# Designs tried in a protein design run: designed miniproteins, single chains. Part 12

Each design is a single chain, and the fold is of that chain. pLDDT is the mean over its residues in the fold that is shown.

## One batch from the design tools (miniprotein)

Design m389
Fold by ESMFold2-Fast:
Structure m389 (fold): chain A 87 residues (1-87)
Amino acid sequence: MKEQLVAEVGRLLDELAEAYRELAEAAKAAGDEELAANAEAAARLAREQRDAILAYLSTLSVEELQEVLELLRKYLEKVKEEAEKLK
């Protein structure tokens, strides 16, 4: 169970990095260079810190991992919503 939750967090981090990349592209198309730069930085941070984040999360309880999953899902939804607003 715990290994499956950590793997799911890894997938959500990958999806979040991609969502930020899409937000950056949408922001550039809309002429929002500041939002584009910030979204690109967030995408890079998610990719660069992935292994460190997963290593830390592997020390958490199942309950704590479920809370992290819920927060990441909310974050992912918000990033996708912001990208859609720019289309």
Scores: mean pLDDT 82

Design m390
Fold by ESMFold2-Fast:
Structure m390 (fold): chain A 67 residues (1-67)
Amino acid sequence: DAAEEAGRALEEAVTSKDIEVQRRAGREAQRVSGASSLALDGAGALLATGKLTPREAGERLVREGRA
């Protein structure tokens, strides 16, 4: 499920304290979803502040990537 994979990768990107892990996970979320870097940043900020769950963030990225 692309939304689940993208949400999981984005959660890793925003929760990791390792810069290389953050970069790798962010690229994976973008690759799986097809979303732009701007969409990734927006969903990541909402996920980091608890305004979106990982599943909701992944669903948002997949919608943006397929628009």
Scores: mean pLDDT 81

Design m391
Fold by ESMFold2-Fast:
Structure m391 (fold): chain A 89 residues (1-89)
Amino acid sequence: MEKEVEELLRLGEEAARAGVEAAAKAGELPSDMSVEEALERAIERVRGLVEKLREVAEKDPEKGKELLERFREVVRRDLEEAKKLLEEL
């Protein structure tokens, strides 16, 4: 479980970086927010979600593993979409 959580954190951080970079290049970043601030907020959100999933896994390992896998699928999809946007920009 712990190794899966670490891998998910790395994937989530990569997705956050790609998404923020794509938004910045497209001019879609909020006007009052720097690229660095947007990235920090995105990473913090990912870490918060992963910590909640870890808490579920500690109470119910099977349910926790299922939810972690679902979250991994969502993050992987978001990363693919962000990479496609970066290729177009």
Scores: mean pLDDT 75

Design m392
Fold by ESMFold2-Fast:
Structure m392 (fold): chain A 57 residues (1-57)
Amino acid sequence: MDELIQQYGQQYLAMGYSQQTVDEVVQRMRQAGKQSQGSPLSVQRQNMLDAASLPVD
């Protein structure tokens, strides 16, 4: 699921969000993915998407 994290990080960066905000989102997604390790990929992906909930500028 590293591709999902990279895509979100790059998307937010391209949208003009600060590096700090991008790093925070990436860290939350990584933690959610790690916590869901051993679950089906669909569950891991959903938890990572939930963790990527709205960065603020």
Scores: mean pLDDT 71

Design m393
Fold by ESMFold2-Fast:
Structure m393 (fold): chain A 81 residues (1-81)
Amino acid sequence: SMMDEIFEGLKKAAKLYLDEELYEKFIKELEKVREESKSPMEFVENAKKLVEEFSKEYNLPESVYEALMTVVDTIEQELKE
């Protein structure tokens, strides 16, 4: 499903940019966001909020925040075709 593709894309990005402890925490929050989202577009919008909030809570480097946000923005553009 499109929801599964969005989840797997964000999961792969998180695994590349986050350490194992932060990755596990991020994936739990991402799973919750996925379950609460009614559409692929809502999931992407909520995932952007998650990336922003998670980056502030765990003081992620700006480069990591920008990398994660770029992945979400790319997925959003693909959904608007």
Scores: mean pLDDT 85

Design m394
Fold by ESMFold2-Fast:
Structure m394 (fold): chain A 71 residues (1-71)
Amino acid sequence: SMMDRIREQAYRIVGGYELSEEQKQNLYRAVDMGLDGASSEELEEFLKSQGIPEDVRESVVSTLEHLRRQA
């Protein structure tokens, strides 16, 4: 499906970050949350609670907002 392709693309993007495996697992969860309709505020709060750096949080939220507009 189109949504499966978008999710796979987002996973490839976040998998490319130079982060720990635990942090990457939390980015994959954020992708799922975002594609399932979580707001930018909910995504930011979740990622912040998981210790994800601010620059990565901004990049991930921006990427998910862009991908959601294409769906």
Scores: mean pLDDT 82

Design m395
Fold by ESMFold2-Fast:
Structure m395 (fold): chain A 79 residues (1-79)
Amino acid sequence: MAEERAREEVVRMLLEKGVDPETAEKIANLAVETARAALQGRADEAQKLYDEIMKLAKEAGVDEKTVGEILARATEILA
């Protein structure tokens, strides 16, 4: 399924950045939900989910550019 593939790719990208597996899975799940909300035109929901990703990313030492790259990849896989 496209969502499983998107989640797996995002987890892989985060693991390559040194993020622990539990945090990588949490961010990946939120990234898939954010991409889905954006593709469905639910801009307010996508923004709230993005804010949650940025909070977790900051705690895990992941920069905004990397968050942008994972969201773009999730969106590409789901589209």
Scores: mean pLDDT 84

Design m396
Fold by ESMFold2-Fast:
Structure m396 (fold): chain A 87 residues (1-87)
Amino acid sequence: MTEEQIVEEFLKVIKEAADKALEEGLITEEEKEEFLEAAEKFVEKWKEDPEATAAFLRELQAELLKNQDASEKEAIYLLIEALKKYA
């Protein structure tokens, strides 16, 4: 896939995760907008500093692996909080 396609798929997954978190009552509509803005800023940082972004992704992966027995709901919540913190 092209880099542009990878970025578009990433943003799509993030939007779907935000929609699911809203449906499950984990976030408000305002928090969903903040999360989507954080994801877009993450993409900008990815293009500017690939090494720092790779380090963040490794930390996020490690955090998700520690919580592999958690529900999909918990994984989505962790992703939202991590992206807000990184942005």
Scores: mean pLDDT 69

Design m397
Fold by ESMFold2-Fast:
Structure m397 (fold): chain A 83 residues (1-83)
Amino acid sequence: SASLQKGKDALIAELKALGYNETADKIAAMSNKEFTRGIAFPFLLYQAGGISEDDAIGFMQKYAGLSEEEAQIVYETLKKLSK
């Protein structure tokens, strides 16, 4: 959806602005399906109160192929953008 693409683009832009260029490039290389499964869906489950912060970070590591540090940065950036 247009909303999903805007969310992905906003995350990439913010990560680059914060200096996390390698993590931003990894996310930019993801298809919308990969982004949804590995990043957007875990974060939405966290926001809905269905999973913990640690669970969301763990899902991003497992399904998005991010390191623990990259997953933490992505999680914190999404949390900032969602307020």
Scores: mean pLDDT 86

Design m398
Fold by ESMFold2-Fast:
Structure m398 (fold): chain A 93 residues (1-93)
Amino acid sequence: KETIKQKFEKIKPQLESILTEIFDSRDFKKQGYIEGELIPLFVQDVAALFGQLLPRVIAEDYADVLLDGRSRIYKNDLLEVGEKLVKLLSSKK
C-alpha cells in the first residue's frame, strides 16, 4: 500500500528531469507554463509514470486541485506539483 511512496523515493533524484521532459513535450511553445487542456494531459502523463491510467475526468479533478485557484502550472513549480500529484495518486479513490 506504500508502493507509490517507494517508487517516488526511487525516482525523486531524477523526477525533476523527467517532469521537465514531460512538461516540455506539452509546452511546445517554450512559454514556461502550461494551461487549459494541457494540464490534465500532464497529470495523466505523470500518473502513467507510477503505473496508473487516469480517466480524463479524474485527471481534470486532479488538475484543479494542483492549480488551487490558479489558471496555469509554471515550470518552476514542477517539483511541488509532482509532490502534490503523488499525494493525490496515493489517496483512496
Scores: mean pLDDT 75

Design m399
Fold by ESMFold2-Fast:
Structure m399 (fold): chain A 91 residues (1-91)
Amino acid sequence: AGEERQQRLAEIYAELGLAAGVPEDASELERQIVGASAYNLVADELKKAGKSVSAEELLEKTKEKAETDKDFVEKAHELAREVLEKARALE
């Protein structure tokens, strides 16, 4: 019964990846991993600041940073690259 939620989350991550500048010709997996990396970076920042936010608010903050903060975008791409390299090593 969580299939719709998982599908929507994957779509949200892909949208965040596009907002973070992943090219249109990149794979769907690449967009999802960059988006997830950006989301986790914002989640960690808020946790360190002692802030508790909803998942919805966290997504909105991630999208805003992806569109406005170039240093943040670079960090998200770097983390996503590490994840993608590890995934490729398992093949």
Scores: mean pLDDT 77

Design m400
Fold by ESMFold2-Fast:
Structure m400 (fold): chain A 81 residues (1-81)
Amino acid sequence: TRAEVEKMVEELEKWAREAAKKLSEEQQAKVERAIEGFRALAEQLLADPSLSDQQRLNILKAYIKEFKEWIEKLLKEEEEK
């Protein structure tokens, strides 16, 4: 599951950084901090021996959805200026 988690994190980072190019420098900095936080959460999920591989993937998918929704909201707010 580490390989699957790492792939999902890498794909999210790539998408997020590409999307963030349309944002202000301040918002881009917020996205970079959020990416760092997301990486930390993914490592915590991988380090938790009480979680099954399926539970790790389900939790990660939920976090990815929330992260994408947050960036989409930032993009919409930037377009409304």
Scores: mean pLDDT 81

Design m401
Fold by ESMFold2-Fast:
Structure m401 (fold): chain A 76 residues (1-76)
Amino acid sequence: MNLVLDIARFADGYLTELSDASKPEELGEMRLFRSDEELVAYAREVRPDEIRLHSTVPEAVREALSEIPGARLVEL
């Protein structure tokens, strides 16, 4: 399993897509988060192998996500 979490700013919050790169035929799960705390809590719960951050994501959120064990951060 290769879980990828894509994160971008959307309106006043964040749009995320969780997908499994080893199963490209499966639909990704999209979610909206209105707070940094909810976003980080979700990422810690799902334990992705890779987190892809759009340039619009704030530095404080990037720092919090970098503390998740086992997740590789990729900045877009």
Scores: mean pLDDT 80

Design m402
Fold by ESMFold2-Fast:
Structure m402 (fold): chain A 98 residues (1-98)
Amino acid sequence: LPSPITDGDRPEGELPDEVADELLSKGTPESISALQLLGTSHRMSPEQRGALHYRMGLLYLEHGDYESAVGYFQAAVELGHPEAQPALERAEEGVRAA
């Protein structure tokens, strides 16, 4: 039997900006993973999703994974994150330097 198609866990409501901002400000892989997980059970705004992708890109950029960073920054740019475009350019420079 095919598994039922779901959007993941049912949204429990909108993710509070204060919670998203706190987890993003910690900047640890654990805090970013927690925010990503909260996005499966809570409705995230495009701004929150853009900030999440931007932060994930920064983590990959910091660890020298420039190709993964480019992907996340591209997603953040598409979501309208204001700092994503300069970060994308920096990640692309890292890919060229590697």
Scores: mean pLDDT 74

Design m403
Fold by ESMFold2-Fast:
Structure m403 (fold): chain A 89 residues (1-89)
Amino acid sequence: ALSPRIREFARELVEMVRRGAPVEEVLRLTEERIATADPEEQAVLLLATSRALARLPNGKEEAQKASEELLERAAALFEALARERQLRR
């Protein structure tokens, strides 16, 4: 289950994207939020930010590239978490 705090961070990041915040600023705050998060929370925040950037109707090429990079990072974290859970059993 997702922490209410992580859901709030995801919502804030999505709202920033909708408000037209620069991609650089969105990425900076995403990195700041994940710096103190556990790997599962990191994966969720990266995925939420990626999806928000991908859905911008007037998005710059930078937003699309950032979305793809964040999605790849989220996928790698989910894969690592799945392997760790398998090994800890």
Scores: mean pLDDT 78

Design m404
Fold by ESMFold2-Fast:
Structure m404 (fold): chain A 56 residues (1-56)
Amino acid sequence: VDKLNSLPPDDLRKVMTDMAKKDPDKARQVGSDVVKHGSDDNKKAVFDAIRDAMKD
């Protein structure tokens, strides 16, 4: 969890997008934790990643 919050937003978005496509339940759980404890940039990256995965 802390490791994901230490990633640059661009890297976090890539990791979360890949995770959301492969395992949406895991991505939701991990994303929620990042959003709860992360920076605004990281929160936006998680939101954008999930949105990108859903839009296809």
Scores: mean pLDDT 74

Design m405
Fold by ESMFold2-Fast:
Structure m405 (fold): chain A 80 residues (1-80)
Amino acid sequence: SLEDEARRLIKEAEALKLFVQHRLEQTTSPEAKELFRKALEHFDKAIELAKDPTPENLQKAREHLLEARKLYLEAVKIEK
C-alpha cells in the first residue's frame, strides 16, 4: 500500500538523517558541512511529503531522498 511505502521511506530517511547529523558534527570542512546541511534539508522534505502519502507526494519524497543521498556521498568524498 502507499501507507506501507511511506512508512519505509520515513524510516529510511530518519535513519540516514541521524547518520548525516552525526557526520556534520564531526566534519571540519566548510564544503562538506554545506553539503551535509543540504542533504538534511532534502531528508526533511522527503519525510514531510511521505507523511501525506499520495502517489505524487511519494514520487517527490523519493526524488528528495535520492538528492539527499547524492549530496551525502559528495560530502563524504570531500572528507577524504
Scores: mean pLDDT 88

Design m406
Fold by ESMFold2-Fast:
Structure m406 (fold): chain A 77 residues (1-77)
Amino acid sequence: SALPRLVEQLRSADPAVVENAIISLLYELQLNPSDAQRFVELGGLPVLEELVATHPDPRVRRLAARLIARIEAILAQ
């Protein structure tokens, strides 16, 4: 599974690495919605919430918010 590596990449100091990790996670969740639960279990949600609250790049904040919304939508099913 790519999930543990993608969660670690969300903590990168490089905004491009963080952006690419969020895009990859959005794609993975489209293919495998069940991975949303595993992402939560890996501690991914607090990392995304911190990115929305504190990241200096507005593109990263926007993408993180979109990923949170997608995860919440999947888990509400």
Scores: mean pLDDT 88

Design m407
Fold by ESMFold2-Fast:
Structure m407 (fold): chain A 103 residues (1-103)
Amino acid sequence: SDLDKLIEKAEELVAILKNSKDPILQKQAKVLEELIAELKKNKTLQDAIRVAFHASSVLVGMQMWKVLKKNPLSDKDFKEIQKLVQQIEQIVQNMQQKERKKK
């Protein structure tokens, strides 16, 4: 299901953020874990949107840190985060389109 794929990709993002050992990224990982827990409990489109929004916000912050040369992650991990965030956004967009087509 789209929900199961979203949870899988969001949990992969959490793992990368935790593995960074950076306190700011670890705090963002904790927030994302709490949003994933709510999504697993409620299974609503709104909870899915909150997960995608937070994931996108983390990526924007990371891009700003890269410009300031303060990026705590390797280029490989940064690219993987970009890929995971894009996948999360695409899954949520697909979920929103399916909801609009519901009679």
Scores: mean pLDDT 82

Design m408
Fold by ESMFold2-Fast:
Structure m408 (fold): chain A 63 residues (1-63)
Amino acid sequence: SVFDETIKLLMLMADQTDWIVEVRQKIRQASPEEARKLQEELDKKVEEFQEEQRKMIEEIRKR
């Protein structure tokens, strides 16, 4: 159902947010070189998360 798919999307977004918070904390404690690498990984993962969300929203809209 559309409702069940929406709940899945919200749970996905919560998990993604928790991961982002964890990585940001690591960046704050990291050396400048490690912080740069972690920031690149974060930026790439954020793009992947946004694409994942977009695909789920599109599937919800099809129903």
Scores: mean pLDDT 83

Design m409
Fold by ESMFold2-Fast:
Structure m409 (fold): chain A 100 residues (1-100)
Amino acid sequence: SSARRALLAAARRALERAIELLRETLKNPDDKETAERAVEEAEKAAVLLSALGVRGEEMAQATRDAWEGLQNPETREEKARRALEVAEEALREVDRLYAE
């Protein structure tokens, strides 16, 4: 459906933004502002993924963990790494569905 295709496109864009910012967080875990933006984009992606039935709960949990980890650089890096892993897997699945 056109609505489903629009949701897939939106999820793809949100995941790409989240992945870019999460990768930046891993390169510079002392930058709390970049990490906060990464989590915000990951939260947007989680909502869209939940609507699609594509790893929505897993992504939502990873973003909650990343948000809780924001105060310390060590936990920030650890939780951002997990969120990135989940986001990359979700993007592969969204890309597969979008190609259909």
Scores: mean pLDDT 87

Design m410
Fold by ESMFold2-Fast:
Structure m410 (fold): chain A 97 residues (1-97)
Amino acid sequence: ATEEARKLIEEAKKYLENGDFQKAVELAEQAIDLAVDTDPRVAAEAYSVLGIAYSKLGDFLKSTRYLMAALAYAIEAGDPEALEAVRKALKESNKIS
């Protein structure tokens, strides 16, 4: 399940880079369904993707909520890489300026 969730996040990131924000949302939501209760690091990365995608779609309320969820899971994971993923997502979401 964790390996499948990580692959979904990798694919979601590719769609995010290509500007297919809706597909990135779908894949990140699937990753959360697989990993939210079992791997907080993977959950943090998936919620980070959702935060960026919704920011790019103009839904700043959902973006903020998902980035706050990503931060909470990154703190729970205690993983510097998960925290860095959230930091990068926050920067990317704020790049509309």
Scores: mean pLDDT 81

Design m411
Fold by ESMFold2-Fast:
Structure m411 (fold): chain A 108 residues (1-108)
Amino acid sequence: SEEEKAKIAIRFYERLGRTDVAKEIRDLYEKAKAGDPEAKKKLQEKVNEIMADRKAIFDAVKEAAPDLSLGEQLFLVNYALQLAKERGITDPEEAIALAKEIAEKVKS
């Protein structure tokens, strides 16, 4: 559902420490729910972008460590996002690079 996608997007940016972006998505969701068509359009655009970034991090781990189980790959994604937050990494591209580095080290 649109609500579930918005919650996933908010959680993703909270994990990256981008609390201002997470708040913006929450505010857009509430306005869209209240019937603001411009807020609905902006929310859809932001959610789609965030879902693409989230998939890119998982794909990077999968490509770097294909021999790991799905559960192990998901653990590395979550671990990389937590480290990114602790290090103040807010750029999805830098978070992807960190996830790949961690996965490559585990493969060794």
Scores: mean pLDDT 76

Design m412
Fold by ESMFold2-Fast:
Structure m412 (fold): chain A 96 residues (1-96)
Amino acid sequence: AEAQRQALLNSPAMQQVIADYQAERDRLVAELNRRIRELEADPSLSGRERVLRESEALFEMVKALLDKMDELAKRAGVDPKLLFQAINQKTLQEAE
């Protein structure tokens, strides 16, 4: 039921978990942007090498975010799938 999902999203524990995830996401995005700027500033890299290095940096960020989600889900005692759904719903609401 939507009411049960909304109650879960509004729980202090879930709000804290979402906030911790958002903080880590913001940190990782800032780190990714710094790495991309460093790669763009390197004149020794070919266009192909730059794209590959940027792709590696993106993959590392995604992996770190997934690892953080698993950590937070375990710490909060919730199903990682449920946490993923809660984060996605929050993101969709913020995008409107």
Scores: mean pLDDT 78

Design m413
Fold by ESMFold2-Fast:
Structure m413 (fold): chain A 90 residues (1-90)
Amino acid sequence: SEKRELVEESIKILEELAKEEEKNGNYGAATMAKNQIDLLRSALEAGRYDLAVELAKSFFRGFIKYMEKNPEISEELKEKVKEGLKKLEE
């Protein structure tokens, strides 16, 4: 499923976000990303692909707003989040 592949790619981006935030000492943000990954995985396991896409869009919109105020997040990862959201909205 194309939707499943988009959500699995979104999970990979969130895993990179969690790892970078943890490396930066931002444990709260890292935990939030890990919780979001768990929600996406649960939706996929339940076959709720439309819900998983909607959740991933919501999570990426939240991170884009967060990243506007966080210079510690790499530009590469910021671009991955923005491109991921664009793919989810198409």
Scores: mean pLDDT 86

Design m414
Fold by ESMFold2-Fast:
Structure m414 (fold): chain A 97 residues (1-97)
Amino acid sequence: MSDAAREALAAVQRAGDAAAKAHPENKTEISVKTVATMLLIIAAQTAYWLGEKEDALSALEGARGLVEEMRSKYPEAQAEFDAALAAIDRLEAEVRA
């Protein structure tokens, strides 16, 4: 796994944890979306490793969409979601190179 993919996974988990701490009533929804985002990042890294660049980019677009949705709904964790988006952008740049 690349350093960019590891950073993206860690950043997404931190953002999910921050959102769940701010909104414990939504913990299940936040956990499900956080795990789904992490699985999309793993799928993107796997597709990239197999040479399937378009599939990797599609998975990263999905991951970005979930992070942006959570960022909009949980403003208390905005900084952590911004860090997750930056990490996803770095991984996307690596895939596009």
Scores: mean pLDDT 88

Design m415
Fold by ESMFold2-Fast:
Structure m415 (fold): chain A 64 residues (1-64)
Amino acid sequence: SVLEELQEIAALLQANQEQLAAKEFKKLYQRHQAAFTQALGPQYSEENLLILLLTDPQRLIAYF
């Protein structure tokens, strides 16, 4: 699920693997764009959601 994959990406951030986390997030977003739009609305671009992931991953996860 998107939630499980976001939790795995958050674990990469905790491991200081920011570049890998960003890469995996972009792949997740491209595969599940409709799920992100449904959860957060159409106002959030991939870039805005990546910034949210990198600054406050738990806030992003809470939308799912």
Scores: mean pLDDT 86

Design m416
Fold by ESMFold2-Fast:
Structure m416 (fold): chain A 83 residues (1-83)
Amino acid sequence: SELEEAIKGLKSEDPKVRADAVLTLRKLLLQDADKYAPKIVPPLVEALKDESESVREAAKRILDWLLEKGSAEVQAIVKKALA
C-alpha cells in the first residue's frame, strides 16, 4: 500500500527518498487525517530526529498543522506521541 511504502521510505539511506516519504504521508493525512493519523504520527515524530534538516522541518510542519487544524482526536494522538 502507499502508506506502507511511505513508512518504509522513511528508513531509506537516501535523504531525498525520506523527504519524499514525508510528503506522501502528508498527502494521505490531507485525504483523511482521522483515518491515517494513528499510523502516520508515530513515524513522523521519529522523523523529527532525522539527520536531514529538510526532513525534520517537513515532519515538524505536518505535526504543527495537525495540532492547529486536526480534529480533537487527531490533536490528542499528536500530543501523546510528542510526550
Scores: mean pLDDT 89

Design m417
Fold by ESMFold2-Fast:
Structure m417 (fold): chain A 101 residues (1-101)
Amino acid sequence: MAGETLEFDLEVVSPSGKKATVTITLEVDEGAEVRFEVYKDGELVASADLRGGTKTFTIEVESGDVLRVRLTALKPGRVRITVEIREDGKLVASFEVELDL
């Protein structure tokens, strides 16, 4: 079954040039099923298959790192992605994306 796949890149810019922590929270509607993968420098650093519910990933990054996020829809439905970037525990950036796959 050919699932719809969405990919996007997140470039991490740390204002201080220090190490940062990226927290990605996935919220998947009941009845939906998605495969989530995060790549850093071509290496898989986080993955999960979700059948509804919420999952959080925490990834350590340096300024200038590019994270590739891949979502594959296994069953159609709504997915909300919240990304928070922290330096020394302080929130420096956040955004939310809502997708209907």
Scores: mean pLDDT 78

Design m418
Fold by ESMFold2-Fast:
Structure m418 (fold): chain A 87 residues (1-87)
Amino acid sequence: SLDELKKGILTLVDLLEEAINKSDLPEEKKNELLQGLEEVRNEALNAQTREEALRAANRLGNELQRFKDLVGQKVVDEVLGRHDEAV
């Protein structure tokens, strides 16, 4: 459902924000990543259709890739594992 898709997106955004804040990344990089996640959060919250929610999910995928490129696959796998347990 749309509500389940939105919940999944928002849960992953929360887990990524936590992971970014706990990372050893420079504050400038943390702020850049957190701004991208805020855009995803706002798009997901405002989504009225499945198509709009899928656009937010695609943007989230791009933000996840950016984080992975900076911190590595193992950290991302831990975030995704927590997301799978939460939704």
Scores: mean pLDDT 86

Design m419
Fold by ESMFold2-Fast:
Structure m419 (fold): chain A 66 residues (1-66)
Amino acid sequence: SPEEARAMAEEFRRQAELAEKAGNTKVADFYRDMAELFERAAEEGRPEEAWDRYQKLVKEILKKEA
C-alpha cells in the first residue's frame, strides 16, 4: 500500500542517517536511494514497483554475500 511504502521510505532515511553517522557513506547512499524510490512510488500510487525493485536488489546482495 502507499502507506507501507511511505513507512518504508522513512525507515530507509533513518537507516541512512545511522550509516552516515557511523562513517558508512556507501551504505548511507544505498538507503537514501531506496528511500527516494519508495517515496516516489508511494506518491505515484505504484508501491508494488518499488517493492519489486527492492526484492531484486536484495536477491543480488544475498548472492554476493554467499
Scores: mean pLDDT 77

Design m420
Fold by ESMFold2-Fast:
Structure m420 (fold): chain A 90 residues (1-90)
Amino acid sequence: MEELLEKIKEAVLDVINRIAERLGRPKVETIDEAIEFVKSLPLYELPEEIQEMLINVLEAIKNKDFEKAVEEYKKLREKYPTLFPDAPEI
């Protein structure tokens, strides 16, 4: 279970760091930095629904809530698959 949570964490941080690179911002390395980064993004850069879904996954990872993290990650990936082109299927 913890191994799967780490894979979700890596996939979500990769998405966030691609956004950071596009915006000329420094690399995000921790879950707390990722949450702050997403909350700092203007809605024209990332739609509110995607911001909320990313935060839900990140908060679940932070809380080590495996079931919640998997549920929210699958929901995000199903609705926005283009955000995760290289991520493994869970």
Scores: mean pLDDT 76

Design m421
Fold by ESMFold2-Fast:
Structure m421 (fold): chain A 82 residues (1-82)
Amino acid sequence: VREEIERLIASVESPLGQEVLRRAAEYALAGDFDRARQIVKESAKYLLSSGKLSEEQVKKLIDVGERIIALAKEAQAAGKLP
């Protein structure tokens, strides 16, 4: 699951977006899916409002973030996460 998550993070070309996703992935892999989603949403809102990311980049950040959370949930349900 970590390799799949790392591949998803790498699909986001923005270094700021990658950093947001790395933080969200840490919480998702620890089972804190609500905090992971909050990090993605709040960071996306800030990065859009500050002009650091475009609307297209923010949409991709949110989409990839939700995919990471879904993978972590599936891995936890399958007993593949500690």
Scores: mean pLDDT 81

Design m422
Fold by ESMFold2-Fast:
Structure m422 (fold): chain A 60 residues (1-60)
Amino acid sequence: SLEQQVRQLAEDTHRRLVAQGASGEEVRAAVEAEVARRFPGATLTLELDGRLVTALRVEV
């Protein structure tokens, strides 16, 4: 589904950035930018505690 594709992109982007040593702010910015670029109109709610994703919700 579109929701699953958005969620997968967000999770893949998060994992990649964390593996590269990115800060929580850098991870948030990259995830939001990538989702906005590839899935315009999708709403992403991402909650972080440092680099840890505590909540991820997708609306399409």
Scores: mean pLDDT 82

Design m423
Fold by ESMFold2-Fast:
Structure m423 (fold): chain A 89 residues (1-89)
Amino acid sequence: MEELRKKQEEANEAFKEKTAESYQLVYKVAQEVAELLLEQAKQNAPSQEELDKFEAFLKEQMEQVRKMLIEKLQTELGIPREEAEKLLA
C-alpha cells in the first residue's frame, strides 16, 4: 500500500512538471503569433496611428494571457507566484 502511494505521488509530480512546461510552450506560441500579427499589420496598416494602436492592443492581450497562465500555475499546480513568473519569463 505505501509503495503504491509513493509511486502515485511520483507520477503526480511528473504530471505537474509536464503541465507547467505545456503552459510555457502555450505562452511562447502566443508570443510568436502576436509578433506575426504585428508584422502583417505593418504591411497592411493604412496609418502609423492605427499600427501603434494595434501594437498596444497586442501588448495588452499578451499581458492578460501571461497573467491568466500565472494564475493557473498557482491555482492548479500550487506553484508560488514568483516561480510562475520565472517560468513565463
Scores: mean pLDDT 78

